# Designs tried in a protein design run: designed miniproteins, single chains. Part 104

Each design is a single chain, and the fold is of that chain. pLDDT is the mean over its residues in the fold that is shown.

## One batch from the design tools (miniprotein)

Design m3626
Fold by ESMFold2-Fast:
Structure m3626 (fold): chain A 68 residues (1-68)
Amino acid sequence: SAEELVDRILKTGRRRLSPEEYEILEGYVKKVMEDPNVTVEIPSSLSPEQQSWFHEVLSYVQSKLLED
């Protein structure tokens, strides 16, 4: 389920992100869960690796929510 995917993403985020970065991730996940078609702007203050990971995990959540 999308909820199980979100739980795994947030658990991974707690391990690899600072508290501030984690709050950003949690905020984007909430936005995507409310509207799977939302456009999210990932902050350039994150490292390129973290930006890439945010894009990947958020696209997975969006894809899962938009499946028939």
Scores: mean pLDDT 80

Design m3627
Fold by ESMFold2-Fast:
Structure m3627 (fold): chain A 53 residues (1-53)
Amino acid sequence: MKEVSTDDVPFGTDGRSVLGRVLVELGLASEAEVARMSPDEQLALLTRHSIGA
């Protein structure tokens, strides 16, 4: 894919729940830990993992 319009997703409410699921799947945090984290904290943890690679 060279360029596809996938940036039109409303990553506000529903998108944040996806972040938590990704964190659990990657083993970065448990479901309980994700549940107590803010969406911003979930994003920060995911970003740190990506940058750390």
Scores: mean pLDDT 65

Design m3628
Fold by ESMFold2-Fast:
Structure m3628 (fold): chain A 112 residues (1-112)
Amino acid sequence: SSLQQQAQALREEGRKALLEGKYEEAVRHFQESLALQPDDYVSQMLLGMAYAELGKFEEAAAHFVRAGELAPDVFTRTMILMTVSVLRQHYGSPALAAAGDRIAALIPYVPP
């Protein structure tokens, strides 16, 4: 199998753990996936979500910013920003707020 296929299998194991509320297991699977494919914005975003569920907002913020940087288009980047905006509002985290601001700076137009 290619490294990309192995990374994708690990990402799906992480997604399953995330859906089951097994956030520390999800983190491990996404970290293993990213060791094989560090430019996978989906795994970066999902790892950010898992860290946010664990209350690890600085780690979550870093992975959300990386997901935004790696996003293939403005639409995907906007969806990542919207996810971060919901989480920043729910948790009240300054780290998630700063991540949202950094991702917004990567979008050529942000409505007021």
Scores: mean pLDDT 89

Design m3629
Fold by ESMFold2-Fast:
Structure m3629 (fold): chain A 71 residues (1-71)
Amino acid sequence: SEAEEAYNEGLKLAKEGRLEEAAEKFIEAGRLGSGDLAIHAYLLAAIAYQELGRTEEAREAIRKANALLRQ
């Protein structure tokens, strides 16, 4: 699926140290996906944004993950 493709691209970018692009791909995977994939993608985006010092984007990604846990 497009969500899985975005998620896997995010993982590849993160391994390359391209954290900004990785976070963008994880956000894309979260938007396109559902369930555990989307939750996991938003949490990985939050970690990437936190490493970049982008605190507001990290918080927003956590809020999106929490919204999915609440349905």
Scores: mean pLDDT 89

Design m3630
Fold by ESMFold2-Fast:
Structure m3630 (fold): chain A 53 residues (1-53)
Amino acid sequence: EVERDLKDIEEAKKILDKQKEDIEKNMTGGARDYYLSLIDEEKKALDEAKKKL
């Protein structure tokens, strides 16, 4: 069901947004940049999955 998959993707994106916010508040330097890059890659993967639905 496309509607269910869209719901799951939106929920995952909200979790990633919260993680990004926590990283921005609690981390600095190269570790921050590294983890933010991982979050951005995960968000791109979710956007790609959404486009393929």
Scores: mean pLDDT 79

Design m3631
Fold by ESMFold2-Fast:
Structure m3631 (fold): chain A 66 residues (1-66)
Amino acid sequence: VRVPQSLLEEATRRLHAAGADGASVVEEDGRPVVVLSEPIDDDDKRRALVDILLETARRLGIEPAG
């Protein structure tokens, strides 16, 4: 299933609103993928970003890679 670009943009906006300005959600081979401009070495930050992504995906009805 292909993910609409509008859903990827909404997920990216939510990550930016949460303070992750360097993160974006893009489509790779039909699935949403989180791209980071800077690596996250903190597991707590990673968990927060994943939670936001999952909540956004659930709300918008997209199928994240799991």
Scores: mean pLDDT 64

Design m3632
Fold by ESMFold2-Fast:
Structure m3632 (fold): chain A 65 residues (1-65)
Amino acid sequence: SLAEAYDALVEKMEKTHKEYFKLRKEGNWEKAHELWREFSEEVAKSDAPQSFKDSVRATVERNIA
């Protein structure tokens, strides 16, 4: 269902955040940025709420730019 798909994206975001910070702590900024870009593209292609999509995009822009 739509709700299950959205819940799965939220859970994946939490896992992505944890892995992102782990990679940054290891000094692997390239993989950290790639991980967040890949997730952002997945969210952009989903039917998640626009507010969630905007939040993810803003996080990528702030961390990469």
Scores: mean pLDDT 79

Design m3633
Fold by ESMFold2-Fast:
Structure m3633 (fold): chain A 87 residues (1-87)
Amino acid sequence: MELEIEELERREELIDGERVEVVRLRATFPEKNLEAEVTIYRTRERIDVLARVTDLETGEVRHVSLTFPASEGLSDEELVRRALEVA
């Protein structure tokens, strides 16, 4: 599955005394008329993924929330793929 992924923002935040890497991405699937904004929160223990997926033909928006163990070592691209599979 071909993805066009653009990094919008990458930052590190302190949330309740824990350092969290926050990555915002835009993913586009021209073949499926889909656009998604994906936010990834990486901690030492877990990875949280929030995606807002828009159907560009209908304007319908779906929200996806997924959590993975940090030990699985998933890349930003793999996390985006997982979110779009669920949407």
Scores: mean pLDDT 81

Design m3634
Fold by ESMFold2-Fast:
Structure m3634 (fold): chain A 88 residues (1-88)
Amino acid sequence: DTAAAARAIRQAGEGAIKAVEEGNQLDFDVYEALLLIVATEAKKILSPEDAERVDKLVDEFIEALRNGDIEKARKYLDELVALLEAAG
C-alpha cells in the first residue's frame, strides 16, 4: 500500500529534519535508515519509472539534509510523499 508508505515516509522524513535542526546525528541516522527501508519496500510495487523517481527524491532529500538545507529537504520530502500518494 503506497498510501501507507507515504505516511511512513512523511513521519521518517519529518523526524530526520528535526534531528538535523537539533544537531542530533544519531536520531538522523535512525530516521534515514527507516526512510530507506520504507522506500525500498514501496519500490517493489511501483513501476520502474516511479521507482527511479523515488530513488532520486530520497537521494536528493538525504543530500539536502546532510548539507543543512532544510528548505530544499522539505521540498523533496513533499514531492516524494505526493509521488507515493499518487501511485496508490
Scores: mean pLDDT 87

Design m3635
Fold by ESMFold2-Fast:
Structure m3635 (fold): chain A 99 residues (1-99)
Amino acid sequence: MITEEEKKKLLEAVEKVFSDPEVQKLLEDPELKKELETQIERLKNAKNKEEAREAVLGIIMVLLRNDLYKEAKILYETAVKLGLLSEEEKERLEYLLSQ
């Protein structure tokens, strides 16, 4: 089970990322906005660490596909700190963040 405090920390990291002007430009695309809002709703409704992980990974992948590496790294570091990611997921994301 994910704690309310852990979920709050993830949502605060998402809010920080979304306050970035470069992320705000991304939200001008209706399709990207819908994809990101869908993952944020999944995170808000997450009942366990697995569901929270899937939602956070979804957001990170959208940011990475749009070359927002700094913003993606903020969410990645929060997810690592909360123990959400497997070793394989960490290796993959660290590789993508290094591009």
Scores: mean pLDDT 83

Design m3636
Fold by ESMFold2-Fast:
Structure m3636 (fold): chain A 110 residues (1-110)
Amino acid sequence: SEAEKLFEKLKEAVLNRDVEAFNKYYEELLSLLDEQQQLLARSFKAVVEHMLAHPDALTDEEVARILELAGEALRRMSKSSPAEQEEIFDEWGARVEAILGEAEAARAAA
């Protein structure tokens, strides 16, 4: 789909630390999403902005995993009822918080 192709471009922009390309693809992606998907996308943008502001806070592997989870969540939401979309949003949020917490603990141990 167009949204999936755009998300792949967005993922490459984040991994390349290309803030301008990320913002461009994010705005284009947002225009293709429903209201519940837009809420997840806005939450995802905040996570990406944190990752870009703190490049030493997360490994490229951890960044890639967060991006993969966001793409999976958006794909699942496109096939889901509004109630299921809320569950997917909550599940995504919990998984991202777990990754960020594990990364913080790993940095503290180093």
Scores: mean pLDDT 82

Design m3637
Fold by ESMFold2-Fast:
Structure m3637 (fold): chain A 62 residues (1-62)
Amino acid sequence: DPRLEELVRLAVTGADVAEHPELAPFDIDGDGKVTAEELSRVADIDGDGRVTLEEALRAFSR
């Protein structure tokens, strides 16, 4: 998913949720920042290190 690829790139650079509302589900600690650490926690469910839209949705289904 090209949109997810763009979101991952933004999160790796420490994007603000206020500027990128689509990152809100990845703001696990609620500080308004999405980091690679937060993305890795979502991706860690499958343990393969690759973040996909399917993996992200699965994380939020729990």
Scores: mean pLDDT 59

Design m3638
Fold by ESMFold2-Fast:
Structure m3638 (fold): chain A 81 residues (1-81)
Amino acid sequence: MEKLAELFTKKELTDEDIELLIQALRSPDPAVQLGAINIIEKHAEQLKGNERVKEALRYVAEHSPDPAVQERARRTLELLE
C-alpha cells in the first residue's frame, strides 16, 4: 500500500511503476487491487491504450473477490479506451 500511495502523487508513471500497478492488480487482496485502480484512474490519460494495464484490469473485473472492486475495474477499463 505505501509504495502504491507514492504513485498517486507522481506526474508521470515510469515503466517500473506500471509493472508495480500490474502486480498490485494481480494481488489476492481486494484492498490492494482497489489502491492500484485509484492510481490508474488518476493517470488514465497516460495509460490510454496500455494493453498490459487493460489486461490486468480485465482480470480484476472477472476474478476480484469483491464485487465492488470488479465493477470499479470495468469502469476504469472504459477510461483507458
Scores: mean pLDDT 83

Design m3639
Fold by ESMFold2-Fast:
Structure m3639 (fold): chain A 81 residues (1-81)
Amino acid sequence: DLEALRAALDALSEAAEEALEVGREALARLPEPRGTGAALYLVGAVLDAALMVAQGASLEEARELIRRAIEEVRRLVREAE
């Protein structure tokens, strides 16, 4: 339900903030459309993580999903340099 999803997003707020910061950096540094693609990928990962928690997954599992998404975007930024 939407209330469980909001609670999950609140619990993941720090990881989500890091993901959004990395997405903003990807938008600034990657050529389009790759910058937008990377930012949307990170937003999707945060939503997937929140849905997992809302469906009973642990915060640890959700944070790990966000961490892997952040690492992939950081890799794309490095490869573009």
Scores: mean pLDDT 83

Design m3640
Fold by ESMFold2-Fast:
Structure m3640 (fold): chain A 92 residues (1-92)
Amino acid sequence: SLLKEAAELARRAARLLEEAGEEEDELEVEILETFALLLLSVAILAAKNAKDEELAKRLEETKEKVQKLIDEKRYKEAAELLREEARELEER
């Protein structure tokens, strides 16, 4: 299921952002942020490839919210947002 695959990528991104919030090395934080955003981009590309425009738009909006939280260094909130998004995707 595309929804289950997107949910799994969102959970993996959430774990990376939770780790970024606990990390003190700036380069390691940047690497974790970059990989988390790449996982969300992969989910968006998968939705677009499947012609699921509604899912792609939803994931793009989620990625924008996550980026804003990352820019504010609110990693725990970004991770919680992604875990909630993953839960909602699996309920569909």
Scores: mean pLDDT 88

Design m3641
Fold by ESMFold2-Fast:
Structure m3641 (fold): chain A 106 residues (1-106)
Amino acid sequence: MPAEEAAEAAEKGGLEGGREGAARAAEEAGRAGMEAAREAGNGRSAAAAGIAGIGGAVGSLLSKTKEEAAEEAKIGAQAAALAAERGAGEEGGRAAAEGARKGAEE
């Protein structure tokens, strides 16, 4: 489901792109999830999605290995997708997953 898709995309971003790829995937998941929840009028879920994405990005950049970065980004992106789903339903989760994929590909 969308949270698993966001987690998978962020993990792949870390394993293929290292700490920077992981951080981008988590940050973009949080940004997209935050926007979707904000459009749905749920500011609390938007803030939670953004914070989760930032947390995953920071954790990734502070990681010692790409495997650790991938794990941190996975946790952050999954949390961002779940927060976005609480604010905007499945569309919010899908937005976060798409954000994670976009970040992982850059």
Scores: mean pLDDT 86

Design m3642
Fold by ESMFold2-Fast:
Formats: structure tokens, sequence, C-alpha cells
Structure m3642 (fold): chain A 96 residues (1-96)
């Protein structure tokens, strides 16, 4: 596989682990609204990743929309975590 394919796979793994951590934290805090948004975000990313030729820009757009949704419900902590994931995607895109 190409260097590009490997970087995309690593990126998906990092995003998956981060979202799982956010989900676990939301469930422990009883924040069902945050947990549902994380599940929705993860499902959308997984669905994009089913296409072999997926574009990281599609994943970035999902995270950007999810950030706006978290801000609407007053979850600034989750919104900041999504900002870091968007920055990570932007950094990976420079190397692809």
Amino acid sequence: SSKSERLKAITLTVLSVTLAGMYFQAKLEGNEETAKLIEKTNKEIVDIAKNKNFDLNEVREVLKKAKEEFLKIGDEKSAKELDLMIEYIDEVKKRI
C-alpha cells in the first residue's frame, strides 16, 4: 500500500479512538445528548471510510458539522476536541 493509504488508515484509527473516549466520558457523565452526537459522527465517518477512495475532506466536513452541533448544545469541551481532530486531518492532508 502507498504512504498515503497508510496515513489515511492511521488517521481513521486516531479519530475512532478519540471518538470512543469522548463517547465513554459522555456516558459516564450522563450526557446522552453528547453521546448521541458522537455516535452519529462516528457512523458518518465509518460510512465514508467504506469507500476505498474516500477523501479526508469528507471526514473533515463531518467533524466541522459535528463541532457546530456541539456548540449549539453548549458542549464547548467536545467542540474543542473536534477542532484538534480537524487540525490533525489538515496536517495529514499536507503529507498525502
Scores: mean pLDDT 88

Design m3643
Fold by ESMFold2-Fast:
Structure m3643 (fold): chain A 85 residues (1-85)
Amino acid sequence: MEEILKEAEERIKKAKTPEEIVEAVREALERLARAGASPEELAQFGERAAKIAAVHMANQGWSSEEINATIAAIGEVTREVIASL
């Protein structure tokens, strides 16, 4: 889990758009799901990734509205991946 989160964090920090951030989180969640992660572990990962994304976006000067939309999108992706188990 921590290694996948670290890779996702590095990818988020290199992202140019909110869409790239959400995609990085989706790919990490899908990797965890394929490795047999539980719904609870996927939910916890999604929350951690959303916090990292929020900090990164704030540091890059994104608006609160854009940050909140990205957090919501990460939550949606997390629910989709869990539903696909």
Scores: mean pLDDT 84

Design m3644
Fold by ESMFold2-Fast:
Structure m3644 (fold): chain A 65 residues (1-65)
Amino acid sequence: MQEILSLKEEGDQAFLAGDYKAALYNYSVALGILDIMKAVGMDVDEDLLSELQDNFEKAREKALH
């Protein structure tokens, strides 16, 4: 859990700095960990998952411009 939150924080910092590629990388790793947790039947924070998905899409949109 803490590792996912750290990745989100690093992604958020990168996004604020305008480094959208670094933001995408950190968000994608966090989402990948959550995806594995769901696949093995672990409970995940659905609000955190939703926020990470939204932040990833925003960073992706910025990176493609």
Scores: mean pLDDT 83

Design m3645
Fold by ESMFold2-Fast:
Structure m3645 (fold): chain A 64 residues (1-64)
Amino acid sequence: SGMQKQFEEAQRQILKDVLSSQKESSEIYQQAYDQFLALEKAGSPFSQIKQLAQQLSQKVKESS
């Protein structure tokens, strides 16, 4: 659906922006990670989001 596709694209863009941020914020990383972890556990069809969520998780761990 169009709304689903727009949501997927927006989430991917947010993940990329967070991961590429030069000014790291642990709070922003944790919030984003929690959201994408929930999507992964729900069996999201967004395989790319799952991969990006794993990278985000690593980034959160490194910054904590």
Scores: mean pLDDT 62

Design m3646
Fold by ESMFold2-Fast:
Structure m3646 (fold): chain A 77 residues (1-77)
Amino acid sequence: SAHEEAIERVREAAEALAAAFAMPAEGVDHVLQAVEAARKGDLEAARAHLAQAAEISGQRRVMEELERALERVLRES
C-alpha cells in the first residue's frame, strides 16, 4: 500500500542517517521503534522514541525531521 511504501521510505532514510551519524545501537533501536509505532498509527509512542533517540545521539534536528515525516504519512493515510 502507499502507506506501507511511505513508512518503508522513512525507515530506509532513518537507517541511512543512523549510519551517517554513527549512532549508538540504542539510538538506532529507538528510531526503528518509532517507525514501527508510526506503522501502527501510534504517533505518541513514535514521538517518545524519537525524543529518546535525540538524547542518545544528540541529533535533535534530524529526529524532528523524522517526526514530521512520520506525521505526514499518518495524516495522508
Scores: mean pLDDT 81

Design m3647
Fold by ESMFold2-Fast:
Structure m3647 (fold): chain A 75 residues (1-75)
Amino acid sequence: NAMDEKINKIIEEAKKKAVDTVKRLQAEGRADLAHDAVVNIAGEAAKKVLDMGGTESQAVKVANAVIEAGDKAIA
């Protein structure tokens, strides 16, 4: 399933970016910006899903997975 493989790759890449960004912002003393940065990364991942012909439901699922991973890194 080519679409599921592409979506899974987007999820994994965006989760890694979100976690890495949270850790960087915390190290810089800018933890107050971490959640907004995660939301922006999730939004870009969702747009990639839509751009490649994914559904809105798939895009929302990707965004939620990225936000959850980022928020866990903030805690």
Scores: mean pLDDT 87

Design m3648
Fold by ESMFold2-Fast:
Structure m3648 (fold): chain A 78 residues (1-78)
Amino acid sequence: SSRGLLYRDVDPAEVLAVLREVAEKLGYPFYAAAYDREGKMLLMPTLIRDEAEAEELAARIRELAGGRLVDLSAAPVP
């Protein structure tokens, strides 16, 4: 099943701005962003096959963001 990236407790516009910068460095587009019932942003940058792939992507994004997205994590796609 597909996985996404979840970012918590932040302004969605601020997160999207940082992710656009990081996406250019990684060479991938954002596919979609959604919000869960708690108002947390779920980002789906690509079709992610498993949690390990999602965690690798989240780690690379956190690295390139320079500490701005420390709460970014892998999450199941709803």
Scores: mean pLDDT 55

Design m3649
Fold by ESMFold2-Fast:
Structure m3649 (fold): chain A 68 residues (1-68)
Amino acid sequence: SELEERVRKAFEKELGVDVSDLTPEEIAELAGEAAREFASKIPNLTDEQIDALAEGARERAREIVEKT
């Protein structure tokens, strides 16, 4: 989704230098945490929606890292 894509791009840009020292699992976990933190700042999101965004971000980040 749009939020997952934005989180992925922000994460890659923010951690571009550090990504070489991170495993795909660590990158996925950090992307999920970043997505959760970002989503928690958006008013009117439910816990379920926040969890879904975090899970999507982890899956997307892992897929991208594994393919690169």
Scores: mean pLDDT 69

Design m3650
Fold by ESMFold2-Fast:
Structure m3650 (fold): chain A 91 residues (1-91)
Amino acid sequence: SKEEKAKEIIELGKQAVEDIKRFYELTGDEVTARILLLSFLDWAIEEAKKLNLPEIVKVLEEGRKKVLQASSLDEAFKIVEETLKKIEEIV
């Protein structure tokens, strides 16, 4: 179902955030960590579009804009985590 696929996006997002945090802890590579977060969001936006979930697309696109404007990587992680929580409220 569309609901099950939306839940899969959330679970993959939670795992991606955890994996990217671990990558950053091991490498200190903020540029690559930020690119990985944006790559996850770009993938999630396209998946949500394919599923015809416009409310989820909107939440993800706003999250992406905020990540681009984030002054720190810690802020970017919090933005993605909050974006995933907002999607959980819709699904």
Scores: mean pLDDT 88

Design m3651
Fold by ESMFold2-Fast:
Structure m3651 (fold): chain A 81 residues (1-81)
Amino acid sequence: MAEIREKIAAQEKEALERLQEHMKKLGIKSLSEEEQKELQIYREAARLHRLVDAGILELKEEADKLIEEARKLELERLAKL
């Protein structure tokens, strides 16, 4: 159990660091309020999804809601590219 939590935390940290590096390359010095909210929702959705898959979190409804929200934001981002 502890090993799975450590793996999830490590992957979350790596994803955040890669995102920050990517933002730095694009010349983005700060996130707007909308971008910060989008990032938070995405991070929480990914974390909760992994916890549900690992059988650690029983709140499937909350996880599903955040996953759907993150999916919408991802589709919006792809549409703007």
Scores: mean pLDDT 61

Design m3652
Fold by ESMFold2-Fast:
Order: structure tokens, then C-alpha cells, then sequence
Structure m3652 (fold): chain A 77 residues (1-77)
């Protein structure tokens, strides 16, 4: 469940075109592959947040949705 949310945030961050969002998304994917879910979540959340701030149109809307989903998941912990 959480791995899917992290992957969605990584995908939208990469789609944003922002270099910082892409860098953080790549780091999040490396931690996710290592099973380091907490580190992957923090980095994916930040990547999606930057994507939501820097992207436009449909990518911005998707980034806002994926950032919200991860943030709401963390709030339930």
C-alpha cells in the first residue's frame, strides 16, 4: 500500500521537469529498493511537494494529489 503511494509520488515528481524534484525522486526510489520505507516516504513527499510548486497544468494537479495522499498516510501513523 505505502510502496504504491511512494511510487506514484516518484512518477509525478519525475514528470514535473524540475531538477530538484527529479533528484529527490531518484533518491526515494533507491531507498524504496533497499526497503527503507521511512526514508523513501520523506524524500518522495518532498519531491512531490516541489513538483506541485514548480509544475503546471495536469502535472501540478497530480503532484498536489500525490503529495496529499502521502501526507495523509503519515498523519495516520
Amino acid sequence: EIEELIRRAIEVARASGDPRAKELAEQAERYLKQGKISQATVLALEAARIAAETASGEIKKRAEEEEKRLREYIAKL
Scores: mean pLDDT 85

Design m3653
Fold by ESMFold2-Fast:
Formats: C-alpha cells, structure tokens, sequence
Structure m3653 (fold): chain A 82 residues (1-82)
C-alpha cells in the first residue's frame, strides 16, 4: 500500500502549526492563505504538491459549507493518487 512517510518530530510539529494556521485563515475568510497552509501541511505528510493542493481546496470548500465543490476537489485528488 502507498502510505505517507512517517514524519519526524519537527516535521509533525510544523504540519500541526500549518494546519492550525489554515483553520484560522479559513475562519477569517482568507481562503487562499488557508489553502496554502493546508497544502504545505499535506506535502509534509508525503502527498505530492498536486494532490496536496486539491485536498487543501476540498477542506477549505467544506469549511465554507460548499459540499459539492469539496467533493469535486476530493474526487480529483483521488484520481491523481489512487
């Protein structure tokens, strides 16, 4: 099975920090900043930049209540990383 690599302690802390910044940016309405922070956190988890961006866009769309857009981004991410 293709599995994200195990994060070092420092990388795990950075990923958590980025995820928190993404949540704060999304809550403030800063969609682009939220996507950037989540994308970087996912890349640290071993996702490719393309998959990370789509997953970050899906997460932000869902937080905005756009479930249809979130499903579209998630489906695109799954197509790139089966």
Amino acid sequence: ADKPRELSEEEAEEAERLARKGLEAAAAGNEEEAIEHYKRALELGGYSPEVAELLAKAAVARMRGDEEKAREYFAKAQALAP
Scores: mean pLDDT 78

Design m3654
Fold by ESMFold2-Fast:
Structure m3654 (fold): chain A 70 residues (1-70)
Amino acid sequence: SEELKEKFLEEYLKNNKDIKKTAEALGISVKTAKRIRLEIEVDIGVAELRAVVLGLPLPELSEKEKEFLS
């Protein structure tokens, strides 16, 4: 869900991109945490690709998304 992805981003950045600590903080498995991370990466990539294909400006990333990709 989008709510879970937002909570994941907050915890992941708070824990310096430590997947295990993020999973523990959210009460989910490491496998689920890795899946959510991949889903966020894919969502950003698909949005960027869509913009390029349609000749639109690149989507505006949130500060959290920028930190996630850094």
Scores: mean pLDDT 84

Design m3655
Fold by ESMFold2-Fast:
Structure m3655 (fold): chain A 73 residues (1-73)
Amino acid sequence: SSSQKEAQERINRILKQTQEEVKKMEEQGASRAEISKVVKKGLEEGIKIAKEAGDTKMKASLDQMKDYFLEVI
């Protein structure tokens, strides 16, 4: 649906912005704890958007990304 497409576009923008912020923080010597907070905020925002749009596949993908980043950061 159009609402799912718009949600996916918004989520993709959030993920890209989060990745760019993480790279900048890493270059500035930010701690893993500080980086994980930024990643968690970005992913939680994306999960909220996916849930509101009823996009179960996108929500599942974001849940996987959240698990990955919180384990490695």
Scores: mean pLDDT 80

Design m3656
Fold by ESMFold2-Fast:
Structure m3656 (fold): chain A 99 residues (1-99)
Amino acid sequence: SLGEQLIQQGRQALNNGDLETAERYFQQAIEASRDDPRLQARGLMLLGTTLSEKGDYEKAVEYARKAVELAESLATSFDGEVELSMFRMGLAVLEIAKK
């Protein structure tokens, strides 16, 4: 899907340290994934991670929290529970970094 392609491009930019390009790709991926809540949650968490790398911990926590909330609504399978657990850990790390 377009959302998956945008996530991959965002991850590539993030790995290369191009944080502003990564942020744009993840934002576009979230918008492209409105009909795929699981992919949208992943995009939100990756956007949170990118904002954390930029030092914007307040925004990072906001997006990671949205990812957790969305993932909680989808956690009906073992894979969904694993993703939710990973998102919760990511949010906790970001909340500590914000302090």
Scores: mean pLDDT 83

Design m3657
Fold by ESMFold2-Fast:
Structure m3657 (fold): chain A 59 residues (1-59)
Amino acid sequence: MARLEILEAPKKAGDKVIVKALGEEDVTVPEINYNGLKISGAGKTLKPGETAEFTAVEK
């Protein structure tokens, strides 16, 4: 099963968000809306064990 974990969650716009693909299959990063913030760069595909850095943006 594909799994995605947020290693660093944003608290305000401009914060960095780090996500990691867990499991044994490729994972497409979904659109993430966290406490009124969006993650820029959703839709990127990560390989197992890969990490990606995004930026939180308002709305």
Scores: mean pLDDT 74

Design m3658
Fold by ESMFold2-Fast:
Structure m3658 (fold): chain A 96 residues (1-96)
Amino acid sequence: MEAEREEMRREMERAGLSERAKAILEAAFAGPEEALKALKEAVGEKLDEDEKNALLVAAAVILSEHKGITQEQRRKISELIKAGDIEGAIELIEEL
């Protein structure tokens, strides 16, 4: 786990990702509870495309725990994150 995190950190540095994008991806890889915390911390923040993509990964990890979620619900959550509406995405996730 720690060695895998160190390799992911090196890949993120090589990709030129922001510290926020790196933190979100690390939280996503830690599991769905940490991924949800990362989403909540992103509410009200200005996000670049890499940070939004990191939040999409975090959302996918959270949604993997929700059996019976529809493809339409997954699409709506993804579209909200891409639009920067992280609060709306969290509201839909918490209704699952």
Scores: mean pLDDT 77

Design m3659
Fold by ESMFold2-Fast:
Structure m3659 (fold): chain A 82 residues (1-82)
Amino acid sequence: SLIDKADELVEKAEELVKKGDYLGAAKLARKALDLGMEALKDPNSDITTAIGVVLRAIGVLTDAYLGAKKNGDEEAMKIAGE
């Protein structure tokens, strides 16, 4: 499902943040956010789980942005910035 795929991407993005790979984290978290937002449009989706994934993805994007800014990674900042 979209939720399962988004959850997997968020987990991988959280791991990349821990490794200092802010560009990779931003790319995966952005994809997870897109999928989580798409799941929210489906009334048959588990809305609570979809909201949880969206919030986690936003958290990863925030961490990736701050880490990228500290490292001067302009590409990661652009992807993480909304």
Scores: mean pLDDT 84

Design m3660
Fold by ESMFold2-Fast:
Parts: C-alpha cells; sequence; structure tokens
Structure m3660 (fold): chain A 73 residues (1-73)
C-alpha cells in the first residue's frame, strides 16, 4: 500500500539525514520517493494512473527544489 511505502521512506530519510527536517519536508520527500518507486516498479498501473502519478511527482519535485533553495540561503 502507498501509505506503507511513504512511512518506510520517511524512516529512511530521517535516519540518513544529518539536518533536522520538518514533518512537512519529510512528507514531501517520502511521497516523492514513493511515487518514483511506483512509476518504475508497479506494472499494474494504468496509463491514466501513471500520468496522474507523474504529474503529482513533478509538483513534489518543484516543492523539493524550493526547499533546497531556501535551505541553501
Amino acid sequence: MEEELIEKYKEEIKANSKTPLTEEELEILAEAATLGYLLENDESLSEEEKEELKERLEELEEKIKKIREERAK
């Protein structure tokens, strides 16, 4: 289930991060990782589902870019 993958990625990101992340940052990063995994590995997804997940991943990537830019200042 998607929620289980998000939780797993949250734990992995938290464990490997030397910088304290907010709950919102962890959620964004974990969701992006989960969607990327599903797009690459879930063959059961329809073309419509793949397109929807890809669009959502692109939105999350823009948010990640903004987080990186704010933290680099």
Scores: mean pLDDT 76

Design m3661
Fold by ESMFold2-Fast:
Structure m3661 (fold): chain A 62 residues (1-62)
Amino acid sequence: GPPPAPPPPPRPEPDEEVLEFDTPEEMRQALRELGRRAGRPEEGERLGREGEEAMRDFEARR
C-alpha cells in the first residue's frame, strides 16, 4: 500500500547571517526574501525599501 507521508521537520533556527550587497535592488530583494522566510514578509518589505532608499541616497552623495 501507499506509505504514509511523514510530517515535515520544523524550520531550523537561522544562523546569524551577514548581509552584503552591491546594488540597491539586490539589497531590497534580499531583505524582502529574508523577511518572507522569517515569517515577517511585511517587515522584510519595509526593511528592503528602507535599505534600497538608503543605498540610493548614499550613491547620490558623491
Scores: mean pLDDT 69

